Designed miniproteins, single chains, continued (5). Designs and how they scored, part 80

Each design is a single chain, and the fold is of that chain. pLDDT is the mean over its residues in the fold that is shown.

## One batch from the design tools (miniprotein)

Design m18773
Fold by ESMFold2-Fast:
Structure m18773 (fold): chain A 88 residues (1-88)
Amino acid sequence: SELTEKAKETLEKASELAEKIAAGELSKEEAEEKVEEAGRLAQEVLELAKKLGEKATPEEVALAVAAALAATGAAIQAELEYGVEAKV
């Protein structure tokens, strides 16, 4: 589904971002930009999940939650490591 595809993309991007932040590979500016992108994708995933409501499968809901948590985690990590003003 569109929800599953977007949730997986968001999860992959957020996970990669978290790894790069942990490795110190990003500038503060790059970290801020990528956190904003991951947060935007997470919001799209949550909006799709809300639109589906009861029509969403348990697997789709679990993926949407995982994507949102991953994006939030990366944002917090960037704030703590780089002092980035995170938006989720």
Scores: mean pLDDT 79

Design m18774
Fold by ESMFold2-Fast:
Structure m18774 (fold): chain A 79 residues (1-79)
Amino acid sequence: SEETAEKLIKAVKEKVPEVEKIEVKEVGDELHVLATFKTKENAEKAKKLVEELKEELGITDIGLTKEGDNYVVTAVVPK
């Protein structure tokens, strides 16, 4: 849900304030939350946080990808 995505965004901003940007993309019946980081270390911290919140927030998929000079952590939540 959008409420779940908002809770996740708030948690990332509070616990990993080094995040460069957070985007939410609607993909069918899912919301994809994408958090962008300049360093792999901060991206890995965010991924660990998302993994810790997975059960509580109903996150169905988690990814960490290097995109150009940045690192992107993706969390998938049902809409």
Scores: mean pLDDT 85

Design m18775
Fold by ESMFold2-Fast:
Structure m18775 (fold): chain A 56 residues (1-56)
Amino acid sequence: SEDQLMKQRREQSLKELEALGEAVTPARLAAIEATQVFGVKLEDLEAPLEDGSSML
């Protein structure tokens, strides 16, 4: 159950990265791994960028 949930979250994170047109790098993969370990979403990690983008 948890393994399936983690896979689903990873696929979701990858879809978000591809939607942003981001290249999958070791740093980005580490961020995806962090979402699995700490239960944090990529959205939380990108909060500063989203705020800046909103103003621009």
Scores: mean pLDDT 59

Design m18776
Fold by ESMFold2-Fast:
Structure m18776 (fold): chain A 70 residues (1-70)
Amino acid sequence: SEEELIEELMRKTGLSRETVEELLRLARQGDLEGVDRKLAELYVREKLSPEQVEYLYRLLTEYYERVKAE
């Protein structure tokens, strides 16, 4: 479910629910360039590791593909 994905992303990255929901919104809209830009901002601001950024991007692209198929 979307809620389970939100909780997983928050747990793995320490990002706020609002930030995770914004990333999912961008992915839902098919704005993968917007996702890339937001992740770059979060990498600097929230001091994410490269592994956390890769994990976020992978799950967000998987989410986008699921939404696109519906």
Scores: mean pLDDT 82

Design m18777
Fold by ESMFold2-Fast:
Structure m18777 (fold): chain A 59 residues (1-59)
Amino acid sequence: MPALSEEQLEEIERAGVRALALTGDVAAAREAVRKMVKELTGVEIPEDWSIREIMEAFR
């Protein structure tokens, strides 16, 4: 997978945190993270990946 900058990784993490804060739903937070990754890199993440696994894959 393409490596992302620290700033890009932080923005992805913030998108997930915002979704979790608004909905209280981890699945919604994961979907926000997946959407941001696709927007920044064009890569689609499988729905069964955790937020941690996504972040680790792009370090």
Scores: mean pLDDT 75

Design m18778
Fold by ESMFold2-Fast:
Structure m18778 (fold): chain A 96 residues (1-96)
Amino acid sequence: SAEEMKKKAEEIAKEAKEKLKELARRAIDLAQTVGPEAAWEQIGEAAKYAKEAKEELERLGKESTPEVKEFAEKQIKELEEYAKELFEEVMRAVAA
């Protein structure tokens, strides 16, 4: 159903945001304790997870009703904005 697909989209976005936050925190800690090279691996992993989550949300939207597609597109936008904010925080730590 459309409601089940919307819940699935929310779940995908939530899981991705939680993983991105974990990786960002780890990257910041590594940049401050070990050095920027250790942080880059976590940044790369975060970028991969964000891309995979966006692709899954796009697929779910394409295979569903227009209402679910619009909802999935909104989830993608929110995920992209969240990832950008986390990346800016990590880059400030790497630059320090």
Scores: mean pLDDT 85

Design m18779
Fold by ESMFold2-Fast:
Structure m18779 (fold): chain A 86 residues (1-86)
Amino acid sequence: AEEEVEEIVDGLLSEDEEVRLEALARLEKLPEELQREVVRRLFERDPSAVDRLLALAKEFPRVRKLLLERSIEEGVKLLVEGVEKV
């Protein structure tokens, strides 16, 4: 499970779109707890990768929902932290 989580995160961060798509397909099949762990590690490593993954995740509704929920959370945090500097 742990090794699979790391492998999927590495796949999602790949520059190869086919590798990212395969990682999304694998993630969609995981239990929700492992899906949340993968998404958490993804945002810790590269939050900017999410836009590319959301476009690919149209065929993966469980993953898409988790990516959107986490993206909104991180986006709100970024906006709040920026308010005093704008």
Scores: mean pLDDT 75

Design m18780
Fold by ESMFold2-Fast:
Structure m18780 (fold): chain A 63 residues (1-63)
Amino acid sequence: VDQLFREILEARRNQDWERVGQLRDELLELGKKLGASDTILKMLKSGTLTDVGIAASELESLL
């Protein structure tokens, strides 16, 4: 989870928006498998990078 979030930040630094979208989708699918709340899933799908960071931390706590 933490590694996926770091990869999202790196892809954003490189302006690779397609890769950012792919990594966010991977994190969203992981969140669904872990039973994350709708709020966390929404943050992963359409939130800011801060929202994604918070959501990734919540997913880490579910592992």
Scores: mean pLDDT 75

Design m18781
Fold by ESMFold2-Fast:
Structure m18781 (fold): chain A 99 residues (1-99)
Amino acid sequence: MTLAQKFVEAVEAGDYETATEILKEVGIEVPEESKEALLKALAELLKNNETPSKEKAKELLIKNGGSGSEEEVELLKKAYFEITTQDGVELLVEAVERV
């Protein structure tokens, strides 16, 4: 299971503890005040396989109760990048190990 799939499943189940732990594993610290908005916005982006523009990230954060601040937008973009990058590395390792 990819980190993106595991993250989306955790958020959709309301398991924000597991979703937050996944982000910690990829080096992302989530402020408590932004937690729910960031987790929900990130899950929507990952589920749709959509790379976040600044405008889309801000819209999703505000929609989910966030401030839409520049700091929240940058954190959301960074979290998306770290998860998708880690999944890409794991897929390459699995392909090599299958030989």
Scores: mean pLDDT 78

Design m18782
Fold by ESMFold2-Fast:
Structure m18782 (fold): chain A 118 residues (1-118)
Amino acid sequence: MDEALLRRAFEALDKDGDGFISVEELAEIYRETAQLNPETAEKLARKEIEALDLGDRDGRVSFEEFQAIYKAAQEHYEATGELPEPLRKALRLTGTVPPPEVLVEELTKLAEGIKKNS
């Protein structure tokens, strides 16, 4: 995947521009895309970030951690045809499990839409 596309996706998800993706930012995306109630969206977002927080485990995802997550998801998808278990569970609630590239593009569009309307 193109690093510029990953950076764009990260910046779109980073709603407050602090350089990290928070549980709240991810929960907002799940709430708007999967029509999940706020409690379920927050619980799912927290579980995903805890599973994917590869560095300092501060409950936030840096751009470097985001790249590492994407690389792991891409390698898993190329080997098995499926996303890693945490991402697969999250996406199953949204209906379709796309390849990691398509997922990143769709999440970027959705996050940019949310950011413009917030």
Scores: mean pLDDT 63

Design m18783
Fold by ESMFold2-Fast:
Structure m18783 (fold): chain A 112 residues (1-112)
Amino acid sequence: DPEREQLQKMAEELIEEMRELGISEELIEKVRKTLESLSFDDQGELLGRLVNVINRSKEEGLSPEELERRILNVINGYPTVVSVNEEDVKKFMETSGYTKEQIDKAIETLNS
């Protein structure tokens, strides 16, 4: 399944980037386990949110500790049972203090 192969590649690239940014192996393990526990659609949603957090952290020059805090907030705020739609992602990001521009970029990433 080409879509599953693309998600797997995105997950592998995300994990590698987290390591390069100095994220702890404990948090990387939690991210991996969370992704493995989710449906295909929920994996895509979580990956899109995490990609957005990493991209914004690079733009803002955040410390590894601040980036870990943002990643933990994404994981801990994620639904444990159901796929989230774009509107739910937007509401979550607004509640988490993201700007309209950050939300738009995350939605574009999810739809790419």
Scores: mean pLDDT 74

Design m18784
Fold by ESMFold2-Fast:
Structure m18784 (fold): chain A 91 residues (1-91)
Amino acid sequence: EEEAEELVRKAQDSLETAQKNIEKGKEYLKKDPKKAETYFNNALALARSAIHYAEKAKEIDPERGERLLEQAQSVLDEINKAYEEGKKKIK
């Protein structure tokens, strides 16, 4: 079906888009907390998609898949940290 390289690219694209949503979420934390929440939720969904693609890639190319999974987990942690930190500053 899909080659490992294509799965890696899909995961990387999802992670890059997640990172952009994290940045937008942080920008909106002070101005519009509801928009910030939407951006963080979008980033969370993208990070989970990246994990899914990374797991598939790992079945074909363990080295690339494992590293990509580690990156996706780091992004997921960043999303949780940014959201919780922003939520506490507003409350």
Scores: mean pLDDT 80

Design m18785
Fold by ESMFold2-Fast:
Structure m18785 (fold): chain A 112 residues (1-112)
Amino acid sequence: MIKTKPLSKEQQEALAILLAVTEAARAAGVDDIESAIAFLEEKLAELRREGAPKLAIEYVEALLELLKNLGKDKEKEKEARKKALRLEAEILGIEEEDKEKLIEEVLAEEEA
C-alpha cells in the first residue's frame, strides 16, 4: 500500500517548480529530445541562479541525465530513470517504505 505524508515546504516548492517546468515545456512546443535537453539546461541554470530548493535542482539534473542517455546507453538510461523516479516520489511525499517498491513497479511496467 502506497502512503503519502504531508509535504514539507521544500517538497511543496519543488512540486510547484516541477509543474511549472512541465507547463513551460509544453508552451514552448518541446517535441524532441534535443529541444528538451536545451530547454531543461536553460531551466536548470535559472533554478540555480534563483536559489531553488535542492530537491527541484536534483530532479531537473536527473531528467537531463536521462534524456542525454536515452537510446545511447541503456544502463545509464535505466539508472538515471530510477534516480528521477526516486526524486519524484520524494517530491510527492511518498513514504520511504513504499518509495523503492513504487520505483520497481513503474520500471517493470515500462518493460512490459
Scores: mean pLDDT 75

Design m18786
Fold by ESMFold2-Fast:
Structure m18786 (fold): chain A 62 residues (1-62)
Amino acid sequence: SELDRLVEEARRAVASRDLEAIRQVIREMEERLPTLDPEDREFVEGLIEALRAHLREMEARA
């Protein structure tokens, strides 16, 4: 499913420790939010927040 693909992309981006990969996944998720069911949208919004927090932490350690 689209949601499963987005989750897997997020997992790979975080595992890669590549700041640009994480930024790209966040952008893709934000673009697809309007097309998701309400429950999936809520979940993805939470995931975007978690990814942004992780990105900020990585930038602070760089």
Scores: mean pLDDT 82

Design m18787
Fold by ESMFold2-Fast:
Structure m18787 (fold): chain A 80 residues (1-80)
Amino acid sequence: SELEREIARLTAVAGLLIAGYDYEIDVLKKRGGSPEKIAELEKKRDKLREIYNELVQASKMSPEEARKKIEEAKKKLDEI
């Protein structure tokens, strides 16, 4: 279904962004980067993980509830 494809696409995007933040955090920690900057990136990564988990849950919901969760996830992604 279209919803299943959209959930899969958004989940993949969120996963890629998480991987990117994980890499940046790791580099900053290894290079003795600012604890404040590291904390900011960890907060963004954690928000992305919440979005990722919401999208995974959406795949198990009714089509109506899944559409609502997709809309919420898109808005949250735009805020990061």
Scores: mean pLDDT 88

Design m18788
Fold by ESMFold2-Fast:
Structure m18788 (fold): chain A 74 residues (1-74)
Amino acid sequence: LSEEELEEIARRLAKSFGLSFEDALEIVKMAQKPVSNEEIEELAKRLGLSVFTVEEALALARMMISIEKIKRKV
């Protein structure tokens, strides 16, 4: 995905969860790779969110990333 597509996903995520764009973008970037439970807890603490909220945001971000990748396949 391009940086511009990641930023668009981050804007949608920010609106859905009431997050800042910067916080949403950090979640979207994290969603591009495997994430441990410890990394989720650390991110939640850093952003002042519940672990549950971060897990839901990661799941939605991963779904949006997958949809954009499918659109780019032949």
Scores: mean pLDDT 81

Design m18789
Fold by ESMFold2-Fast:
Structure m18789 (fold): chain A 80 residues (1-80)
Amino acid sequence: SDGEQFVKDVEDFIKKVKEIADKETDPEKARALLDLTKLLLENAIKLAEKYYPEYTEYLKELAKETIDYLEKKVKELEEK
């Protein structure tokens, strides 16, 4: 279904973002990645609320976990 494909696309996006973040050593680039990821995930959740409401809670939890992960990476780089 379109909803299942949408969820998979969001999951694939998150996996790639985490892989980029794990290799990043520049705190400014890590912060830019965090800010972009927040914006894209917020928009993905808005689309899910309107068109795929059955996946909305799952995507919200996944987005929170992803943002928390990236915020920790940014903090670690900024404190180095």
Scores: mean pLDDT 89

Design m18790
Fold by ESMFold2-Fast:
Structure m18790 (fold): chain A 85 residues (1-85)
Amino acid sequence: SELEKILKETIGKPLWEAIAEIRKALPSLVITLESLSVEGHTLTVVFRAIDTKTGEIYRVTITAEWDPATREFIVTDVEVEYIEK
């Protein structure tokens, strides 16, 4: 999946940059935020993504950790679940 490839390429990037790259690469992707949680310095974002070109529906979990050296949340993990193919 193009979405899964792009998401995995965001690991090690600032969260805001990762989001910008996803929006630029997949402008037809409909994203709905499901949950946002912070535990210590770890930020977890869960969203649904509908690829309007393929009809595929995904659940995406992005984990990011605060880096005090750069003052940014850095993406440490991404998980993609196919809901519908």
Scores: mean pLDDT 80

Design m18791
Fold by ESMFold2-Fast:
Structure m18791 (fold): chain A 63 residues (1-63)
Amino acid sequence: SMKEEWQKEYEEKLKKDVEKMVDKLREAGDEDLADKFLELFKTDPDKAVQLAIQWEVQLLKEK
C-alpha cells in the first residue's frame, strides 16, 4: 500500500512529542536518557512515540 502521506504526518506529530520529551530530559539533566530516546526514535519511531506519549502524560500530572 502507498500511504506515504499518513506516515509522514504521523512522523511529523511524533517528532514534536519526541522533541518535547528530549528537551525536558536534557533540562532535567538526564542527558544519557535523552540520547537513548533519540536513538530509539531513529531505530523504532513507533516505540519512541509510545514512550514520549507516556512521559508526556506523566509530566502533565506532575505539573
Scores: mean pLDDT 69

Design m18792
Fold by ESMFold2-Fast:
Structure m18792 (fold): chain A 85 residues (1-85)
Amino acid sequence: MLEPAEDSVVIEALEKALKTGNPSIAAAARILFTTVDNPSPEVLRKLGELYRAESEDLRKNATSQEQRELAERLERRSEELFKQA
């Protein structure tokens, strides 16, 4: 059974994902977030920053309509997380 991650561990994973820009690290950080009970405002803000960064990167490199639509979904998720923080 997966134990809930501590806020500090999730924040570190999110900051590493933001710093490296690595999609696999970003995916791992999001999975860690799903194990958090009652995420802190700091965790929500960092996750929002990650979704925004991924949205911006995807938008810059978008070659298809599907990629543009994904970027818009990630941007909306980022805005939702910032509102919950």
Scores: mean pLDDT 77

Design m18793
Fold by ESMFold2-Fast:
Structure m18793 (fold): chain A 85 residues (1-85)
Amino acid sequence: SHFDEKVEEAMKHASEEEKEKIEELLKQVDQNNAQANEYGKKAEELRDTDPVKARQYLLESASHTMQAILNITEILAIISEVKKK
């Protein structure tokens, strides 16, 4: 993906501290995406049998998706700083 290419290019020029921060944030993106997918699946399973609980799981899924987006924006900010070097 275009994002993966930007990360790879930045890692060639980043300091060790910046590399560690990017790697940490990438792990948080993966964790939040996994949680969002898990809650999304639970919501779909309960859609017809327990719509109230399904809605709660959808909100949890959306919350984790938002956290992943925030983590990605932090990575992009670090990449922008690396490019200024």
Scores: mean pLDDT 89

Design m18794
Fold by ESMFold2-Fast:
Structure m18794 (fold): chain A 67 residues (1-67)
Amino acid sequence: SEKEERAKELGEKYAKKLKEALESQGIPVEVSYEVIDGEKIVITYTVDGETYTKTYSLEDLELFLRP
């Protein structure tokens, strides 16, 4: 699906950007992403031993990652 391919692209880009942003501040972090329902992106990240998950729509990440 075109939407699923776009969701994977945005999830990968966001996870990489989040990891780089936190690591540049000296904060060790593990970040992963998963696409569900072909259009929702789940971002999971672990910082200071605590694990957080947040779900984004394709539209939310498009807006968040725009220049």
Scores: mean pLDDT 81

Design m18795
Fold by ESMFold2-Fast:
Structure m18795 (fold): chain A 62 residues (1-62)
Amino acid sequence: SSREEEYRRILAGARELFASLDGNVFDASKTLRGDEVDKLLKEKLGVTSSEISQIAVELAEL
């Protein structure tokens, strides 16, 4: 559905945004904390708090 496709696009954008902040998520002296990631996702991708819960699960797999 269009809603599911939009959500997956948001997830892809979140992963790309997270990776770009550190260049290497495994070597990040500047790795964002979960609360900072939530704030960034809300500001940059316009997601809701309920969507962030699911995005947080996806980001934890990085």
Scores: mean pLDDT 56

Design m18796
Fold by ESMFold2-Fast:
Structure m18796 (fold): chain A 60 residues (1-60)
Amino acid sequence: MTASAEEVLEWAKEAGLVPESVTDLAPARSLIRLANRDPSDTDGLLDEAEARAFREALAR
């Protein structure tokens, strides 16, 4: 993997995809699984639709 779960979680918080109050690595693991579907683009850990679905899942 090009990033650890901790690094992915920090990135997601900076990108506004995950609230800063989240400390569980499970969201970061989900992002890594999504990225592994297309490993050719590490900057594209989530597309717009995936990011939206992820935010909705975390909000509930």
Scores: mean pLDDT 58

Design m18797
Fold by ESMFold2-Fast:
Structure m18797 (fold): chain A 86 residues (1-86)
Amino acid sequence: MKIEKTYYDIVELEYAKVPVKVELLSDGTAKVTFKGFLPSTPREEAERIALEAAKKMLEKQGLKITEVLSMEFLPNGDLVLTLKVE
């Protein structure tokens, strides 16, 4: 799929800042990548924080999450959400 738009943001977690990349695809899919989210964060907490942050970032762009397609923890410590948006 073609990447139509890319946005960058920062999520502040207590004492840390997490860089975030949002890629909007031509099919109405959004990929949200959180950099370095893993080392000390429990999975359920990481997923909760990431989804909340993704909702806020997408709402700023005028988009609503209609479906969560996947949440993937990468070996490099990145967390990737793949979301359906409108």
Scores: mean pLDDT 75

Design m18798
Fold by ESMFold2-Fast:
Structure m18798 (fold): chain A 85 residues (1-85)
Amino acid sequence: MKKEEQKKKSEEAKKQGDRNLQLGDRNLDLSRRDPSVSPRESQINSLLSIETSKLGKEVPEVRDYLIEVSTVLSRRSAEQYSLYR
């Protein structure tokens, strides 16, 4: 296997939030065919899912704050990577 291919595959999994694609499996075929799918949306949803699970114990205001921070971090990390390419 080529190292570049492995890197690309790993990157795509992170970028799209592979776990989110599994949750919304009904449209997996469409999302793979259509490159127009917003990868940032997938990443945000992935982080949101993790945070929501954690926040079952937290107060609602702290929950909303963490969700917002998670969304911002996801966006910033995606943009930083996009800049470097």
Scores: mean pLDDT 54

Design m18799
Fold by ESMFold2-Fast:
Structure m18799 (fold): chain A 81 residues (1-81)
Amino acid sequence: LEEAIKELEKAKEKVKAGDTEGALKELEKAREAAEKIPDEEVKSALLYGIDLAEAKVKAGDTEGALKALEEAIEFAKKQLE
């Protein structure tokens, strides 16, 4: 879970910098980290958020991508509390 949050934060930085290729690469790493989460509900929710962020990045929707990433990060952080 902590690794998925770390990669999502990096993806957010890449999106803010306009680095589409870097953002997609960090989202792939976040997906790999999320796949290792033993809680299936938490895993499914994070994978959905990653898919949404990826779709927004590919569409050039920077605002939508940042919002999707922020929501996924916030959700994941709440699972650690």
Scores: mean pLDDT 82

Design m18800
Fold by ESMFold2-Fast:
Structure m18800 (fold): chain A 100 residues (1-100)
Amino acid sequence: MAEDARKVVDVLEQAMADHPDGYMSMEELEAYLREVGEEFGIPQSKVDEVIAWMRERNPDGRVSIPEFSMALNQMLAYKAEQLGDEATKATFQRSVDNGE
């Protein structure tokens, strides 16, 4: 959704402002991804998977802004896929219920 995309942009802008060296801690990333996950209605299990994936990629505990952007995009892609699946199921059910 356009509002979700704007939130991601605002998030990245804030992260860049708060981290002028271009890096954030793994703990800061985890806290932020959990907050965004709750706002977007992403299951905690999926948020945990993205966090684990980011930890494996950043064993030194530092996350670059581009990598943070990738993590946010992974969560948005999951949200879009879930919305697509729900819309498809809703459309199919509506067609069945209406005799179409």
Scores: mean pLDDT 69

Design m18801
Fold by ESMFold2-Fast:
Structure m18801 (fold): chain A 66 residues (1-66)
Amino acid sequence: GAAEEASRYGRLAYEAGGEKGGEAADKAAVAGASGNWQLMEKYAATAPTEEAKEYALKAGEAAGRS
C-alpha cells in the first residue's frame, strides 16, 4: 500500500544519497502526510543527489496517499 511505498522510497533515498538523502525523504514524508506539498518539495530538494531528490519526493507523495 501507500505506506509501504513511502517506506521503500525512503530506503532508496538513503541508498542514493546516504544519511542526508534519508533525512530529506523522512521530512518530505511528514510534510506530504500533512498535505503540505510545497514543504514536501522543499525538503525533497535538500537531498544531496538528483536521484535521492527524486526518491525523497516519491516518499512524500506516497505518504500523502496513505
Scores: mean pLDDT 85

Design m18802
Fold by ESMFold2-Fast:
Structure m18802 (fold): chain A 69 residues (1-69)
Amino acid sequence: SAALGLALARRELALIGGEEAAEAIVDRTQSLLDAGRVDEALAAFREGAARLAGEEFATRLVSGIRALL
């Protein structure tokens, strides 16, 4: 479930960069997923997560979300 993947990712991002930044990243990603723009959603999530927590962490989170799509 993409919703489960995003909920888990939100928690991890919030621990590193705070709840507000984590919510903004996840809400943008969910909006793109709801519009059927899956590749753009994953790219936007990766960019936001990398800015907040670094590229390696972002890559791992995106892989987790993709596995649950």
Scores: mean pLDDT 81

Design m18803
Fold by ESMFold2-Fast:
Structure m18803 (fold): chain A 62 residues (1-62)
Amino acid sequence: VEEGKKLAEELGLTKMIGKEAGEGKAPPLSPQQIQDILSKFGIELSDEQAEALSAWIATQSK
């Protein structure tokens, strides 16, 4: 799951995800939702990369 962490840090998503996860009320981000967010920055993720990032985000909410 280190791949998801590195990807999130390179994209600056750790700050945005930290805010959502900190509330504890956001549903876990689906791979599709992550791809949608990154498409706004012109970044295309594979399904595997999106799932890795989603799994890492889930660990941050604990």
Scores: mean pLDDT 64

Design m18804
Fold by ESMFold2-Fast:
Structure m18804 (fold): chain A 98 residues (1-98)
Amino acid sequence: EVVISEEEIIEILKENGYSEEEIKKLLEYTENNDIKGMADFLLEKAEREYGLSREEFEKEAQEFLDLQGLDRKGLSPIETLAKLVIETIKKALEAAKK
């Protein structure tokens, strides 16, 4: 099993074009289970870097979730994607502790 540190996770995010401020926000939303904050962050990044409107990003998020067989469970598509991102980061950080 590959054990990665929290510092290595931060470095990977930096290598993938995330700023230090963006990484701090991602970690804060993850720690607080702030689905709405994470969803707003993902939408802003999509609009800024890819020119996607809220409606276009909701559609792409829904298509992604449908392809993966994931249920929204009463959340919007962007909020469901945000929850998945939070859960993925938490799992990576938990693995890094072991």
Scores: mean pLDDT 73

Design m18805
Fold by ESMFold2-Fast:
Order: C-alpha cells, then sequence, then structure tokens
Structure m18805 (fold): chain A 83 residues (1-83)
C-alpha cells in the first residue's frame, strides 16, 4: 500500500542518518531523492517512488558513498519491489 511504502522510505532515511557522516554534503542529495520518492508514494505513484529509489542507489554507487549507506538503499529497494 502507499502507506507501507511511505513508512519504509521514512525508516530508510532514519537508518541512513544514523550511520552517515553529517559533514558529507552528498547525504543532503540522498535525503532530497528519498523525500521525492516518499511524495510520489503518498500520491499513489508507486512506480515513480521505486524508480526514484533505484536512481538513488545508482547515484550513491557512482559517488562511492560508504558501503553501509549503499546497503541500506539496496535493502529498501528490494523491500519496495515486494510491496
Amino acid sequence: SPEEVVEEIEETLERILAVADPNDRRIAMVEASLTMARLAARDGNLELAIETVERTVEWAEKEKMPQEVIDILRETLERLKEL
């Protein structure tokens, strides 16, 4: 449901912020992308929400962000595909 997708993305944001270096400016981009995904999910556009998370994973990998951040994003993507 849209509500379950929103909750999953919110939990992902909290998990990332718990492990992220607060001085890493790239974290603001991850937050912005996940916020856009959350808004798409609230509007019932689950396909756009999933696509936005997929693009966030690809961006984080290209930017070589810490593996713990990438792993959280990948886990979230797989869970969203099952909802």
Scores: mean pLDDT 87

Design m18806
Fold by ESMFold2-Fast:
Structure m18806 (fold): chain A 60 residues (1-60)
Amino acid sequence: STFSSGSAEADGATATALAATSASGKVQVRVEITSPEPGEYEVTVEVADGVVTAVTLRRK
């Protein structure tokens, strides 16, 4: 198994993404968001070859 991570910040909130690839080729992405205020956030994670290549965070 291999894994990679990335992060992004917006409006005081932080998003971290972890991508893990299993031996069967399945990719699982876990996203954790820490925000000082309740609200809606949009997180976009781009993964290539089981590696996180980009993380984007914005408040809706």
Scores: mean pLDDT 75

Design m18807
Fold by ESMFold2-Fast:
Structure m18807 (fold): chain A 87 residues (1-87)
Amino acid sequence: KRLTAEESLRIIGEFVREKMEEKGISQRELAEMAGLSQSTISALIRGDATAVSSGQVVRILEVIAKLMGESIGEVMKELEERMKKAS
């Protein structure tokens, strides 16, 4: 089964929310670290595919990777495994 853009973004948004809670960071703090607006972070967490670009998603995931002490490749692999389970 192929995931829609909305389903994929929902999984990514849930992942980002979980890591923010684990690290104790706010949407505002993540936005400042990523060089994005808080509304962009909020849109990603909601899974709003119309309000966030793929480039913005990648930038947010790069910041999350640094906060976890992981590479962006390791984060992308975890997301791919989560998406496979959802398919």
Scores: mean pLDDT 80

